# Designed miniproteins, single chains, continued (3), part 84

Each design is a single chain, and the fold is of that chain. pLDDT is the mean over its residues in the fold that is shown.

## One batch from the design tools (miniprotein)

Design m10902
Fold by ESMFold2-Fast:
Structure m10902 (fold): chain A 85 residues (1-85)
Amino acid sequence: LDDLIKQAQDLARQAVQAAEAGDIDKAAAYVKQGMSLIQEAYSQSVEAGQQVESAFDMALQAGMSQSSEEAKKKVQDLVDKARKE
């Protein structure tokens, strides 16, 4: 579980950094990987899924708080799209 939480946090930070740099394709890839990791955690247990999802969301929020408004919007749009897929 700790490894999955760390991976989710790392993916979230990379997604925000890529968006801030204007690399939307990389940001989208990191968000999609994070969503896949969350789904994998849920397949193992509800508690694992909730912890990994919370860690990912909190890391995204922390990164976005330090980012431009444009990067915040792009990250949010990517998260919304990934959740619909």
Scores: mean pLDDT 81

Design m10903
Fold by ESMFold2-Fast:
Structure m10903 (fold): chain A 117 residues (1-117)
Amino acid sequence: MEDNYSTEVARLIGRILVATVDARALPTPETAELMKKILDALKKGDLDAVKKQIDALDAEIDKRVAELNAKLGLELSRHTALAIAALERGEEIEAEGYLQQDPRTTREEIEELLARL
């Protein structure tokens, strides 16, 4: 049990932390509802439900990134889209964190994209 279960729990905790940050970067009714479902599953100790809701949140965020790319005629990565959302909220430190995870995008490129919105 220690090998597979403990490793899965550690990875799941990491995914919950990332999902919390991502949901704050894209605060929609859909992401808020998915975060509530993740928290409810955690309170019940239902790790399978937590995993399913995190996967659903990841899919919803990816869908929003794809919608933004279609609207702007761009191919933004998830990290670049989340950096843009953070900058629109005035969260410069959070935006810099996302940019460090995608070396293809510079701060200057994001400022140009914001000028198009």
Scores: mean pLDDT 69

Design m10904
Fold by ESMFold2-Fast:
Structure m10904 (fold): chain A 99 residues (1-99)
Amino acid sequence: NEQILQELKNALENKNYDVALKLVEALPDSEESVNKAIEIVESYPRFKVYSKDFYDMMPLPYKKALLATILKGESDEQNGTFNDDQLLKDFKSLYEKYK
């Protein structure tokens, strides 16, 4: 969905990570949509943690859940509610939702 990807880019440029998270959750479950979202997020040096080759090894639901977890972590950090133990729980919950 072209509109969701453009809104995601705008949210990241404005550091609205809570909005970016909601947009990732609304993405169609397709390799094209999720890979484009990864390219957008990875284009920001702050979020560049994995190589393209590493993402290409991940199943679609896994990389969507990972992307959503990263954005939730950033939103939680902005709000002073970041918790390392919660990240793993968030990932597991999101992965179950997307698989």
Scores: mean pLDDT 75

Design m10905
Fold by ESMFold2-Fast:
Structure m10905 (fold): chain A 113 residues (1-113)
Amino acid sequence: PAMRVVEVEVTATFKKPIKLTPEQRERVARRLGAAVANAILDAAETGKDIREQMAKAVEQALREALPDAEVESVEVKTTGPDVLPRGRASYLRLEVEVTDDKVVVRATVGIEE
């Protein structure tokens, strides 16, 4: 079957640097990873915009994991086709980076139409 590959990066920048312990960073990364993975799978199956659903998932997961953190901006970048394919997600690779200044979630999604 034909598979299309889409790469989406969501960057959430904190208004002020947050000093997180390694254990706190790991918990935040796990929560973000789970929330984003679920959002991508649901978006691909339901035909919702993967970029929009990833951004919403990151914002919600951060609000739940770090309720006292102020998010200044959420930016979404897409590498791949101009129109996101609708279909079943057959491949998902997810990378989550948590720093004192920002969170970056990178997803590589293979979608079978």
Scores: mean pLDDT 78

Design m10906
Fold by ESMFold2-Fast:
Structure m10906 (fold): chain A 90 residues (1-90)
Amino acid sequence: SKEEVIKQLEEIKEQIENAKTREELHKLVEEAGELVNSILDTLTPEQQKKVKEILDELLFLLLNSDELSLEELKKKVVELLEQIIEIIKS
């Protein structure tokens, strides 16, 4: 259900905030993306478009984050996940 996915995304967000390595962060973002994709077809077309744009931004950020500290990267990832959660709740 959407409610269960929202709960799991909130849990992943907390795990990201506590991540100690970039590898752990990448794994958590992959898990979040899989969860979001699992309910994508239950969302409105506008929600799907916005969520896909943010997922693409997350992927771009992970691939282009060499200049960012782990803490700066975590903060940006959390902000993007919060946006996805808000869209799903809307």
Scores: mean pLDDT 87

Design m10907
Fold by ESMFold2-Fast:
Structure m10907 (fold): chain A 57 residues (1-57)
Amino acid sequence: PSADIVDALAAGVNAQRTANGLAPLSDADARAAVAADFDRLTTADPAQLAAELVAIT
């Protein structure tokens, strides 16, 4: 993914962590988490991903 997308998603991860009462991750760890989640999403069932994307658009 592009650096801008990774940065936006990393910020989202930290926002979600603080909302759940968790300590925020470092920038490097947040980016690593985003990269891991992206890998999991690309190996997930495409039908499930499509249904989730339709639900949020």
Scores: mean pLDDT 67

Design m10908
Fold by ESMFold2-Fast:
Structure m10908 (fold): chain A 88 residues (1-88)
Amino acid sequence: SIKEIALETLEEIRRLAEEAGDEETVRLVEEAEKELEKAKTAEEILDVLHDLQDRLALVASPDLRTEIARVLQRAMDEIAALKKKEAA
């Protein structure tokens, strides 16, 4: 499901941040996880992921930012494709 894709994506990003020792990025992901719990629609779920993507400028490591951006973009593309297919 769309929510499962988003949850797995945030879990992967959290793991990347924890492995990098970036406590600030872990906090950003935890905030996104809390917002995801409140999200009821596919649009709200996508908004959570877009908000996290916008906050990537706060991630100090360029390599970590790039990897997280790739993971987020892949998930958002998958969710958008599913949403378009269900709307058709």
Scores: mean pLDDT 82

Design m10909
Fold by ESMFold2-Fast:
Structure m10909 (fold): chain A 72 residues (1-72)
Amino acid sequence: EIDPRIIEKAKELAEEYIKIGGVEGAKEMLERLKELAKITKKEEFLKTPIEKLTGFPEEFFEVLEKIIESKE
């Protein structure tokens, strides 16, 4: 259902968030990201380097949340 490239980027971001603040810190950073980030189309997200990302598809947040929760 979800594009494997979205899952890969979500795993990379989840690993960085957990590395910085643990699972609790990662959840806090995810909520902040949801507040600040623009919702965008999958195609636009996939064309953008991680360092330049300001918009994310809705499914990205769902995948990221699941990955963080799986590390509890």
Scores: mean pLDDT 76

Design m10910
Fold by ESMFold2-Fast:
Structure m10910 (fold): chain A 68 residues (1-68)
Amino acid sequence: SAVEQELEARIAALEARAPDLSVEEVIAEGRAISQEANARNVPEEVKERLERRVLGIYMRTLARAAAE
């Protein structure tokens, strides 16, 4: 769906920007993406997939912050 593609593009943009963002900024954007998926009634399987991708970005951001 167009909504799914929009959210996937938003996650890709977050992933590209993540090295320049704080952990707090990544959490805030990830939460906003999850809230948007809920508000747009995205199917549960799609929502779970998007949330797993956001979690991956978050985990990489934590690892990057820990290495600093």
Scores: mean pLDDT 84

Design m10911
Fold by ESMFold2-Fast:
Structure m10911 (fold): chain A 66 residues (1-66)
Amino acid sequence: SSDQEILDTLARHSQLVFDAARAGNSQLAQQQLQQLRQTLLELGMPESDAQRHVSVVGRGAQRILS
């Protein structure tokens, strides 16, 4: 189902973003965040919804990097 694909994508890509952030690699975290956005759009998620998810994950990464 599309909902399961979205959940799996969010789990997988947010893990990659947070792993990069925990390693102190801000550039890699930003790259992985862009990959999350692209994948959500490819799955047919509206731009506004994809941006909301990216913003939530991005704020989490920023807190780890701070």
Scores: mean pLDDT 87

Design m10912
Fold by ESMFold2-Fast:
Structure m10912 (fold): chain A 117 residues (1-117)
Amino acid sequence: MSLIEKIRKLLLDEAEKEKDPEVQAALWTLAMTADILPSSVKNKDEWIIRLLAAIVSSAGNKRGLELVEKILKEYPEIGEILSKTFDGKTGAEIVLSSVAPEYQEKLKEIIKKYAGL
């Protein structure tokens, strides 16, 4: 199973147990589109970064951080992807830019713990 398929399964499992209908709809939508590479994305690694960014922006900052931490804990290989540069920004910078400022420090600590960045 590819890393994208693993993330998709995690999003579907989390959507099934989600009590907030807006968050549930967001997670379900992300899961349904996870295997569809947009024409604006050059490779699968960039798409993984964009999926993580979409999770934190769509699920809400607190829930998004919980989901990203779970993904990084279960799939530590994403740490190497977070350290790669995409159009002049690191994957970590792209994901961090998708959360409100008050959550950025907590997300940085999660990324440091699992990615060593």
Scores: mean pLDDT 79

Design m10913
Fold by ESMFold2-Fast:
Structure m10913 (fold): chain A 73 residues (1-73)
Amino acid sequence: KAREEAEKAVAEAEKGAAAGDFETATAGGKKAVEAGLKLMDEGEYAEGTGLTLAGIGNALAAALAQGRKPPPA
């Protein structure tokens, strides 16, 4: 179940990033990190680490893209 949730979260993050929807990309990335950490807690270290890194990567990409926008003032 945790793996399925992580895969779904990564897919949502990728979909959001592809659509330029940074909220969806960031939310999906964060959810993937949480699911990956849960997999690591269950002893699925390789799978959990990979999914956690994928989630972080997508969240960082979304945040970096937002950071390129000038601040409102």
Scores: mean pLDDT 68

Design m10914
Fold by ESMFold2-Fast:
Structure m10914 (fold): chain A 97 residues (1-97)
Amino acid sequence: SQERRNAALVTALNLLAAALEFASEAEFPDAGKAIRNEVEAMLELAREIAETGSEEDKEAARRALERAARAIEESEKLSEEEKEELLARIREELERL
């Protein structure tokens, strides 16, 4: 069922947003790489929700991407250039939702 799939995608987005918030503050090797990988996964899931999701699913995806954007802006693990690139991609997906 598409509804069950979309619910799972929303759950995955929320988990990725939480992982990204953790990685933005964590002191471990390759935290910046972890953040980038989590953003990539979130963007892929949000893209599917934009095409197949209900308005409630799209609102949940918007909230998850907004959480990711805040974590990226506040992170000391990313360069200014990496932040600008990731934030631009998040804003593009927000416009599709």
Scores: mean pLDDT 84

Design m10915
Fold by ESMFold2-Fast:
Structure m10915 (fold): chain A 70 residues (1-70)
Amino acid sequence: SMQPVPTKPLTPAQQKEIEERARKLEEKARREREEAIKSGRVPALPDDLERDILDAIRAMARAVERLSFQ
């Protein structure tokens, strides 16, 4: 199905706010995972897999926050 295409990009202020919120959610997720690994609740993952998980969390957070400006 056809979707409307935005004619203008987000403002720099809106983009900065989205990035700040996404960054905070990524930092929270990283901290929670570090605590879980430290306590033995989950095994330590290779750095590349851990990075991929955090990157995915940040990407999802960014997408959700972007929708809040509609």
Scores: mean pLDDT 74

Design m10916
Fold by ESMFold2-Fast:
Parts: structure tokens; C-alpha cells; sequence
Structure m10916 (fold): chain A 81 residues (1-81)
């Protein structure tokens, strides 16, 4: 259905944003939209959402769960045959 297509499109956009090194705000917005379409609760979203980590050299990096990244990859590649 249309909702499944939106999930696949959001997952593809999120993977592209991560690969391109898009801003944390862009990545968080896409993750939030994807998790909303997947039916995750607000509490689950807070746990899953990417976080800012500060390195010792003062650089701010975002971190994402590897299991979530794998799931996003599966969703982006998922289609009806």
C-alpha cells in the first residue's frame, strides 16, 4: 500500500542522508518520520533517535544504532515481486 511505499522512500532518503554526511537535524527528522510510519511509540523513538557525541578534539558526531541502520537498509531494499 501507499504507507509501505512511504516507508521505503523514507528509508532510502535516510540512508542517502547518512552516506552524504547530512546534518544531525536532517537525520533525526527522517528517523522520526520513519519510526512514526513503522508505529513506534514516543518512548521507543527517544531510545532509537541518533545522539550527538563529542570527541576529545572537540568535534561533534552523530551516532546511530547498527541494528537500526541494518533495518533501514532492509526497508529501503524491500519491494513486492
Amino acid sequence: GERRRRIEELASQLLDAIRKGSSLETIQELVKKLLDELGYSEEEKKKIMPKIVTTRDGRKQHAMDNDLLHEIGLLAGRRRR
Scores: mean pLDDT 68

Design m10917
Fold by ESMFold2-Fast:
Structure m10917 (fold): chain A 70 residues (1-70)
Amino acid sequence: MSQTEVNLAALRARIAQERDPLARLVLLLEMVEHDPSLKPEALRAAEEALEAGLITEEELAALRELLARL
């Protein structure tokens, strides 16, 4: 088992336990660099963070652009 695979499994477990929308978004953005199929989940987390007032609409737009490039 590679260190990267162990770290990704730990990140997935952390995301499942994370209740803070902003912290979950950060973890999902890290995961998307390794697994682009998680882009929809990361976008949903960004939308949840916006609804919670933790990010701005401008930051959400920047995250959408970032996710499109990953």
Scores: mean pLDDT 76

Design m10918
Fold by ESMFold2-Fast:
Structure m10918 (fold): chain A 66 residues (1-66)
Amino acid sequence: EEEEREKRLEERLATLPEDVQGAIRKAASGDPTVQVAAALLAVAEGKPLTVQEIDEIAEYIRRKEA
């Protein structure tokens, strides 16, 4: 269900460093350059994320703030 998926994404977002969370929120604007930058930042923080995972979290944030 969508609620279960959102809860899973929320938990995953909460485990990320604040800097990474901020970058993903900026990626929620739909800018692919920001998504790539967020992925690189996550790797640098030792919490690697794929572009797909960043997109999923960004979409969740976008829907939650819509």
Scores: mean pLDDT 68

Design m10919
Fold by ESMFold2-Fast:
Structure m10919 (fold): chain A 96 residues (1-96)
Amino acid sequence: LPEKLREQGKRLEEQGKLKTAEAVYRLADVVEKRPVTESSRNIAELAVKGVEYYNEGNYSKAATSLTSAQLLAISENDTELAEQLTLLTKALLEES
């Protein structure tokens, strides 16, 4: 899953969306250092899906997937993941 996030980050860099790419890479690093649990995998999969939708131009689905990831991170008391997802969402909105 971190590798899939980094692939989406490279696509964002190619589009000149440098702030969003940086936020995606930071999220990938945060995900990578965590133990693999069902919860952490679900959060990472929702984040990947959100960035994929954004790269496809589907901003509504991107927002929905990222919001779902953020809410799940909050429910798991993972404040660092929740914060990185918030920063990613902000970067996406600034560069859309």
Scores: mean pLDDT 82

Design m10920
Fold by ESMFold2-Fast:
Structure m10920 (fold): chain A 63 residues (1-63)
Amino acid sequence: SEEVLKKFQELPEFDRMRLSVLVWEKGPNVTAEEVQRALDVSPGTAKRLAKLARELAKLMNIK
């Protein structure tokens, strides 16, 4: 859980903000495609950030 929060806090401000919205709206169902569309990142980065978003949603007990 500490590792998940640390990785999230290390993201650029704009990425953190957009990812937070996705976590709030989609919870543990955030997909790499949604991240790629919202943050305009590469497919590989989107896959990693989607995993982080899902882990964060589970940690926060969001839907």
Scores: mean pLDDT 81

Design m10921
Fold by ESMFold2-Fast:
Structure m10921 (fold): chain A 73 residues (1-73)
Amino acid sequence: DTLTRVLAGKASEEEIRELAEKLGVSVGTLRRAQKVAKKSKLDPETIAKMILGLVEAGVDTRVAIEGALASVL
């Protein structure tokens, strides 16, 4: 999953840009998410599932990312 790879810091620059376009967020938002995820003790896969669960529930993608990151800090 590309989001999991981005949060784990293992995605290429191109993968990050492509995901940002698909999600309608900035590359900066994804890079900030990766930095916060790295400081968290939770696996990137768990954080990605939290974000995707919020988006599926109708939460705006940027708000979903920020909300998930706040819960793992």
Scores: mean pLDDT 80

Design m10922
Fold by ESMFold2-Fast:
Structure m10922 (fold): chain A 76 residues (1-76)
Amino acid sequence: SAAKRAELLALQKEYYELTKTLSKEEQEKYEREFLAEGEALKAEMEAQGLSPAEQQEAMLEFLIRKLRELNERMKK
């Protein structure tokens, strides 16, 4: 939906602003965590036989949830 896309864009902008305050090592740790969980989700969805459209929606929801989590952790 347009609302979900707008939320994702806002969270991505916040993520990049927050990561600018981190060391290179800390930035790389967050990037690795994000990539690892994203790849694990893709593998699980493929194993469950989800359609490409279902996988895209699930990935969008994952990106929103994970960015919220990481952004909140960086604010602490």
Scores: mean pLDDT 84

Design m10923
Fold by ESMFold2-Fast:
Structure m10923 (fold): chain A 86 residues (1-86)
Amino acid sequence: AEEELREALREAAEKLGFSPEEAERAAEEATRRAVALIRKAAAEGREEAFRRAIEETRDDDIALLPELAEEVERAAEALLRLLEEV
């Protein structure tokens, strides 16, 4: 799930014009932050609220950046799987 999230974010960054090296660094940093937030949400009993936030952000991001729709969808799916793994 972490690897799938990292790959989706890396591909999205590359589509936005980042170099492969910049995209990899940005994806790793974003993945680390996302994992920390998911663990915090789980520890505080906010999994349902966080799940809804992921789904709503996915829909909003796809509407704003339709050219990244596949990467946004894959990132959201990976985040939801991480939330289920706790």
Scores: mean pLDDT 81

Design m10924
Fold by ESMFold2-Fast:
Structure m10924 (fold): chain A 93 residues (1-93)
Amino acid sequence: MLEEARRRAEEARETVERAKEEADKAYKLAQEDPSVRKEALKTLIRQAVIARGQAVTSARLHRETGLDFAGEVAREAQEAAEYALAKAKELAA
């Protein structure tokens, strides 16, 4: 039970790390090539949604199991979602 909760939190962290990497990559490409700005904006919004979903799931896991690591992942996921959304706003301006 607790081992399964930890595995889920670890998988969520990996998903959050990938979401942040994809957001950074999209933002960098849009800065170098304005022609991909619209596609980058869509990618940033998609990654923000993914990260926010992981924040909700990990926060629930923390509440149900008391696993502090799940709370840490929820926080990291929320920060990743806010980062992607902020970069999306910069490209939309």
Scores: mean pLDDT 87

Design m10925
Fold by ESMFold2-Fast:
Structure m10925 (fold): chain A 94 residues (1-94)
Amino acid sequence: MVEEEFREKLKEAGKTLEEVLEFLEKEAKEVEEKYGKKAYMKALELHPVFGVMVLQMYEAEKRGTLSEKSRELKKKLMEHLGLTEEDVEKLLEE
């Protein structure tokens, strides 16, 4: 199942699922406020957790706050969802 695959990928990236979910709750409001509700809703449509997580990590990378482990996690999540950087940029268009 998706949750099991996600948990395994988090172990490889050196993070726990619980830590990532806590981060997502904190960052979800920031993503909605910065990119607008439309971009957030498109990410949720793609995948409720993974889509929002990719947007949050992309924003963190642009801010220069994304760690190397988080960059690897972002890459794995994007690969899992079949997303390119261009696809993420399109999701951020209003």
Scores: mean pLDDT 63

Design m10926
Fold by ESMFold2-Fast:
Structure m10926 (fold): chain A 109 residues (1-109)
Amino acid sequence: EEVQRLADEVIEEARRLAELFSEMAEKHPEVRDLAETAASYAYGVMEAVRRGDVEAAKQMRDKLNAATEELVAKMREIPELQPLADKVEGEARRLNEALDRYIAAVEAA
């Protein structure tokens, strides 16, 4: 039950981040490819957690974090996207915190 609650938190945070990336890809052609790649990995985290596949969730998190770093670096080159870069970093931090709690709970069980 506790693991399921933490899984639901991860899925919700990953969904929010994926939606943010999808909106960014639609509205900002200059970062579209990077945002679509990051969104794909955010959905990968959601599916791994839904399956209870902790190792896949860790792998998808690493890919998501790397893609997010590339995206944020590109966004910071573009003045109109700099406030969105801060929002992306904040949402990614929340997802990583939720994942850390979920992984710790699964590994302690």
Scores: mean pLDDT 89

Design m10927
Fold by ESMFold2-Fast:
Structure m10927 (fold): chain A 82 residues (1-82)
Amino acid sequence: EEELERLRKQLEDIEAKKYVSEINKMADEAAKRNPELAEKLRKYAEIASKVSGEGAKNIYNTAKLIYDVEKRREELARAAAA
């Protein structure tokens, strides 16, 4: 019983680490063009590292949406500047 709960917790921790890694990967890509966005994403990664399971996934989804919005904004700005 406790062993199953510990395994579930370990799985959630592994999933949280995966989401933290994905957020940091987005931050690394953003850092090349938008250091402010990269800093914001790294803060989300820090928060995600302090939660597990569904919480980390929700933070990842939020970070990805922010990243996608800023990326689209940058694309539109580049098109307007060309």
Scores: mean pLDDT 79

Design m10928
Fold by ESMFold2-Fast:
Structure m10928 (fold): chain A 84 residues (1-84)
Amino acid sequence: MKEELEKLIKEIEKAVEDVRSGKNRQEALDRIAEAAGKIASLNPEVAKDATELGKLAVDYKGDPEVAERTIEAAERVIEKVKEL
């Protein structure tokens, strides 16, 4: 479980870097949504934050404000997983 969560947060960290740099933002947000869904299924303690992250990522339609909020939600999920 922890090893799987660690791999998923590293994928989110990489995707967040791509979102910040503007590289294939929609593809990066799709990767965040997929990883967030897996995290929510694996650990109930982070499920609420991971679900919020996934919703923000799938709601992205090119809005920079949604991208920024998604990064903030991703940072919260990463922090919580590291605290497990």
Scores: mean pLDDT 80

Design m10929
Fold by ESMFold2-Fast:
Structure m10929 (fold): chain A 73 residues (1-73)
Amino acid sequence: SVIDDTIAFLEELLKHAPESLRPALEIAIELVRTYKEDPSKIDEALARAAQRLDPSTVAALKAMLDVIRKEEA
């Protein structure tokens, strides 16, 4: 599935990522997993991510989730 493929892709990136990118990738994986398990909690998870990441990274994560929503719906 698109969700499982996205998680696998992000986990592979995390293995090779510099330490400066690791928090953003870990949050991205958590967001995609949250969407898979309970989509109703995604807005809460995004609000938590916005406290730790810059606005441009949060916007990119929202765009990624919107693509996943369209493919899974």
Scores: mean pLDDT 80

Design m10930
Fold by ESMFold2-Fast:
Structure m10930 (fold): chain A 77 residues (1-77)
Amino acid sequence: MDQQKQQAIEALGQAIGKQLDPNKTVGFYFGDLVPASLADRRLQDLNSSDLEDVALHLYLAGLIDSDQLERIGALLK
């Protein structure tokens, strides 16, 4: 897994107060907060764009703030 993806997953986990297992699905942690097309995929199988979409949905749900969203996006560039 890319170092940038690993850092972004760790930053997501820190933002929500959980340790995220990259072998688990997005939906395992975030349920209905993300679209089904993302929820059924494992965190490690997401590309940078998919991870940005997850972070955006968590921001819109109020689980992360704008600074956390921007930092995660920067890690994926």
Scores: mean pLDDT 81

Design m10931
Fold by ESMFold2-Fast:
Structure m10931 (fold): chain A 82 residues (1-82)
Amino acid sequence: MKVKVKVYGDGKLLASGEFDTPEEAIEFAREVLEKHKPKKVTVVLEIDGKRLTVTADSPEKAIEALEKAVKEGIFDKTIEVK
């Protein structure tokens, strides 16, 4: 399975990568967010033509929402965490 990830912080693209699993993509996003510590976060996962977008006001909330969506099999949704 091909998973592309883009990590945005405070309106800027911080990093992007391509992985074999959603779990690897989320771990990459976690590391990028821990390094940059942005105030506003957007993470986009693209999995087999489906796009999962998570927007949150903290890195921790963004990662939690991504992990929950992946665990629930949700790969085609925009999730906004307030």
Scores: mean pLDDT 83

Design m10932
Fold by ESMFold2-Fast:
Structure m10932 (fold): chain A 64 residues (1-64)
Amino acid sequence: PKVTSVEELSLVPYLSPEVLEKLKEYSEEELKQMTGAQLAEKLGIKDPLQVIAITEAIEGLKAL
């Protein structure tokens, strides 16, 4: 699903609630300055499915 704001990150189908709460600690500007891989590493997320979900969410935010 297309993400247009930080509040819409909950619409990413594979994103866990734990990861979502961590992402909410960052501003949209901060999230847009990071790659999905960099953000996943910073959050300590090693689950490949969660890394993909984070990357998709960040790419969606950057495309706006």
Scores: mean pLDDT 69

Design m10933
Fold by ESMFold2-Fast:
Structure m10933 (fold): chain A 94 residues (1-94)
Amino acid sequence: KKKELVKEGEELLKKGIQLLFTGPLTPERIQEAIHLIREALELFKEAEDVEALRRFAEELRRLSDLIGQVAPPELAEILRELAEEAEEAARELE
């Protein structure tokens, strides 16, 4: 159900973001956080929720900017790519 997918996606996104700000930014923690964030994007895409996809993109762009100076460049790049994918999915649904 679309509303359930959005709620699950919001929870996964929140968990992924929390991992990036809790404790040391280890490769394992980064991989787990990215996995959760990717799962959130897929749920928003399945839900076809334009608002959820736009919010996701906004949050990831802010995260990329916030951590870009202190995190590995690859992490910031992945977050930007996921944001762009979400924006494109939202545009295709309009």
Scores: mean pLDDT 82

Design m10934
Fold by ESMFold2-Fast:
Structure m10934 (fold): chain A 68 residues (1-68)
Amino acid sequence: SEEQLKQQILQLSQQAAQALLDGDWERYRQLMEQIDELLSQIEDPEVRRQLAVHVTATLIRAIGDELD
């Protein structure tokens, strides 16, 4: 379902942000590849765009919070 995909994408985004904070670039790359795969399963281009924006915002916010 769309809700399950959204939840998984957001959870993976948090893990990707944590990998960046840990300096684990390989894990970050793998998680981003998984996120891209899940995004490709969203049929509606507008929903996919909104999810991609949410992913990016999650990554930026997590990194920003650590730097603040």
Scores: mean pLDDT 81

Design m10935
Fold by ESMFold2-Fast:
Structure m10935 (fold): chain A 76 residues (1-76)
Amino acid sequence: MVKITLTVTRLPDGSVEVTVSFEADDGTREVHTFRLGPGFDMEGATALEQTIEQLKEQARRQGLEVEFTSVVRDAP
């Protein structure tokens, strides 16, 4: 099984940090972090979408079942 976890952290300056974590049962781990500025950031949104699609394609090529989970939290 492969787990793709999205962690969305709201930052004090009004920006949002999105971390995409790819974790497989064989110990393979890959993490990508994106920062979206206050308001809509087209560059960050495009990069995030492309990364998610690449991770899904990687899991598909390995013949693995994919679990998608999202977590939203505020910065401490």
Scores: mean pLDDT 69

Design m10936
Fold by ESMFold2-Fast:
Parts: structure tokens; C-alpha cells; sequence
Structure m10936 (fold): chain A 76 residues (1-76)
């Protein structure tokens, strides 16, 4: 079973991957640097909340991130 630290590191990696995919998509649609900065700030705030969650809640977040990345890659 992965440790809480391993789960958090994996969540951070998947969030970084999702953020990169979203930034590429938004830039292709003409998003401004201000829009991208606001998105990054919101993502950082959400990650800070996740870091304070229980181990069980973090595992649920990890599974949800894996599903969202898979679906996004299948649609683009």
C-alpha cells in the first residue's frame, strides 16, 4: 500500500501533467497569460486543500485524477 507521501507525490505529478495539457489546449484557443496565471493559482489552492485531506480522501482524489487524464487523452 502506498504511503501518504507517495500518494501526495503522485497527485502532484498527475496535477502537473493535467495542468500542462490544459495550458496547451487553452493557448491553442488564444488564452491570455493572465488566464493561465489565474488557472495555475486556482490549481495551487486546490492542491493545498488536498495536502490537508485524510489518506483515504487523497486516494479517492488520485483515482479521480487518473480517470480524468485518461478521458482527456482519449478526447484530444
Amino acid sequence: MPSKEEVLEEIRRLVAELTALLEDYLRSRGASDATLAAMRAQIAEEVAIIEKMSHEEQLKVLEGLKERIKLLKEQI
Scores: mean pLDDT 81

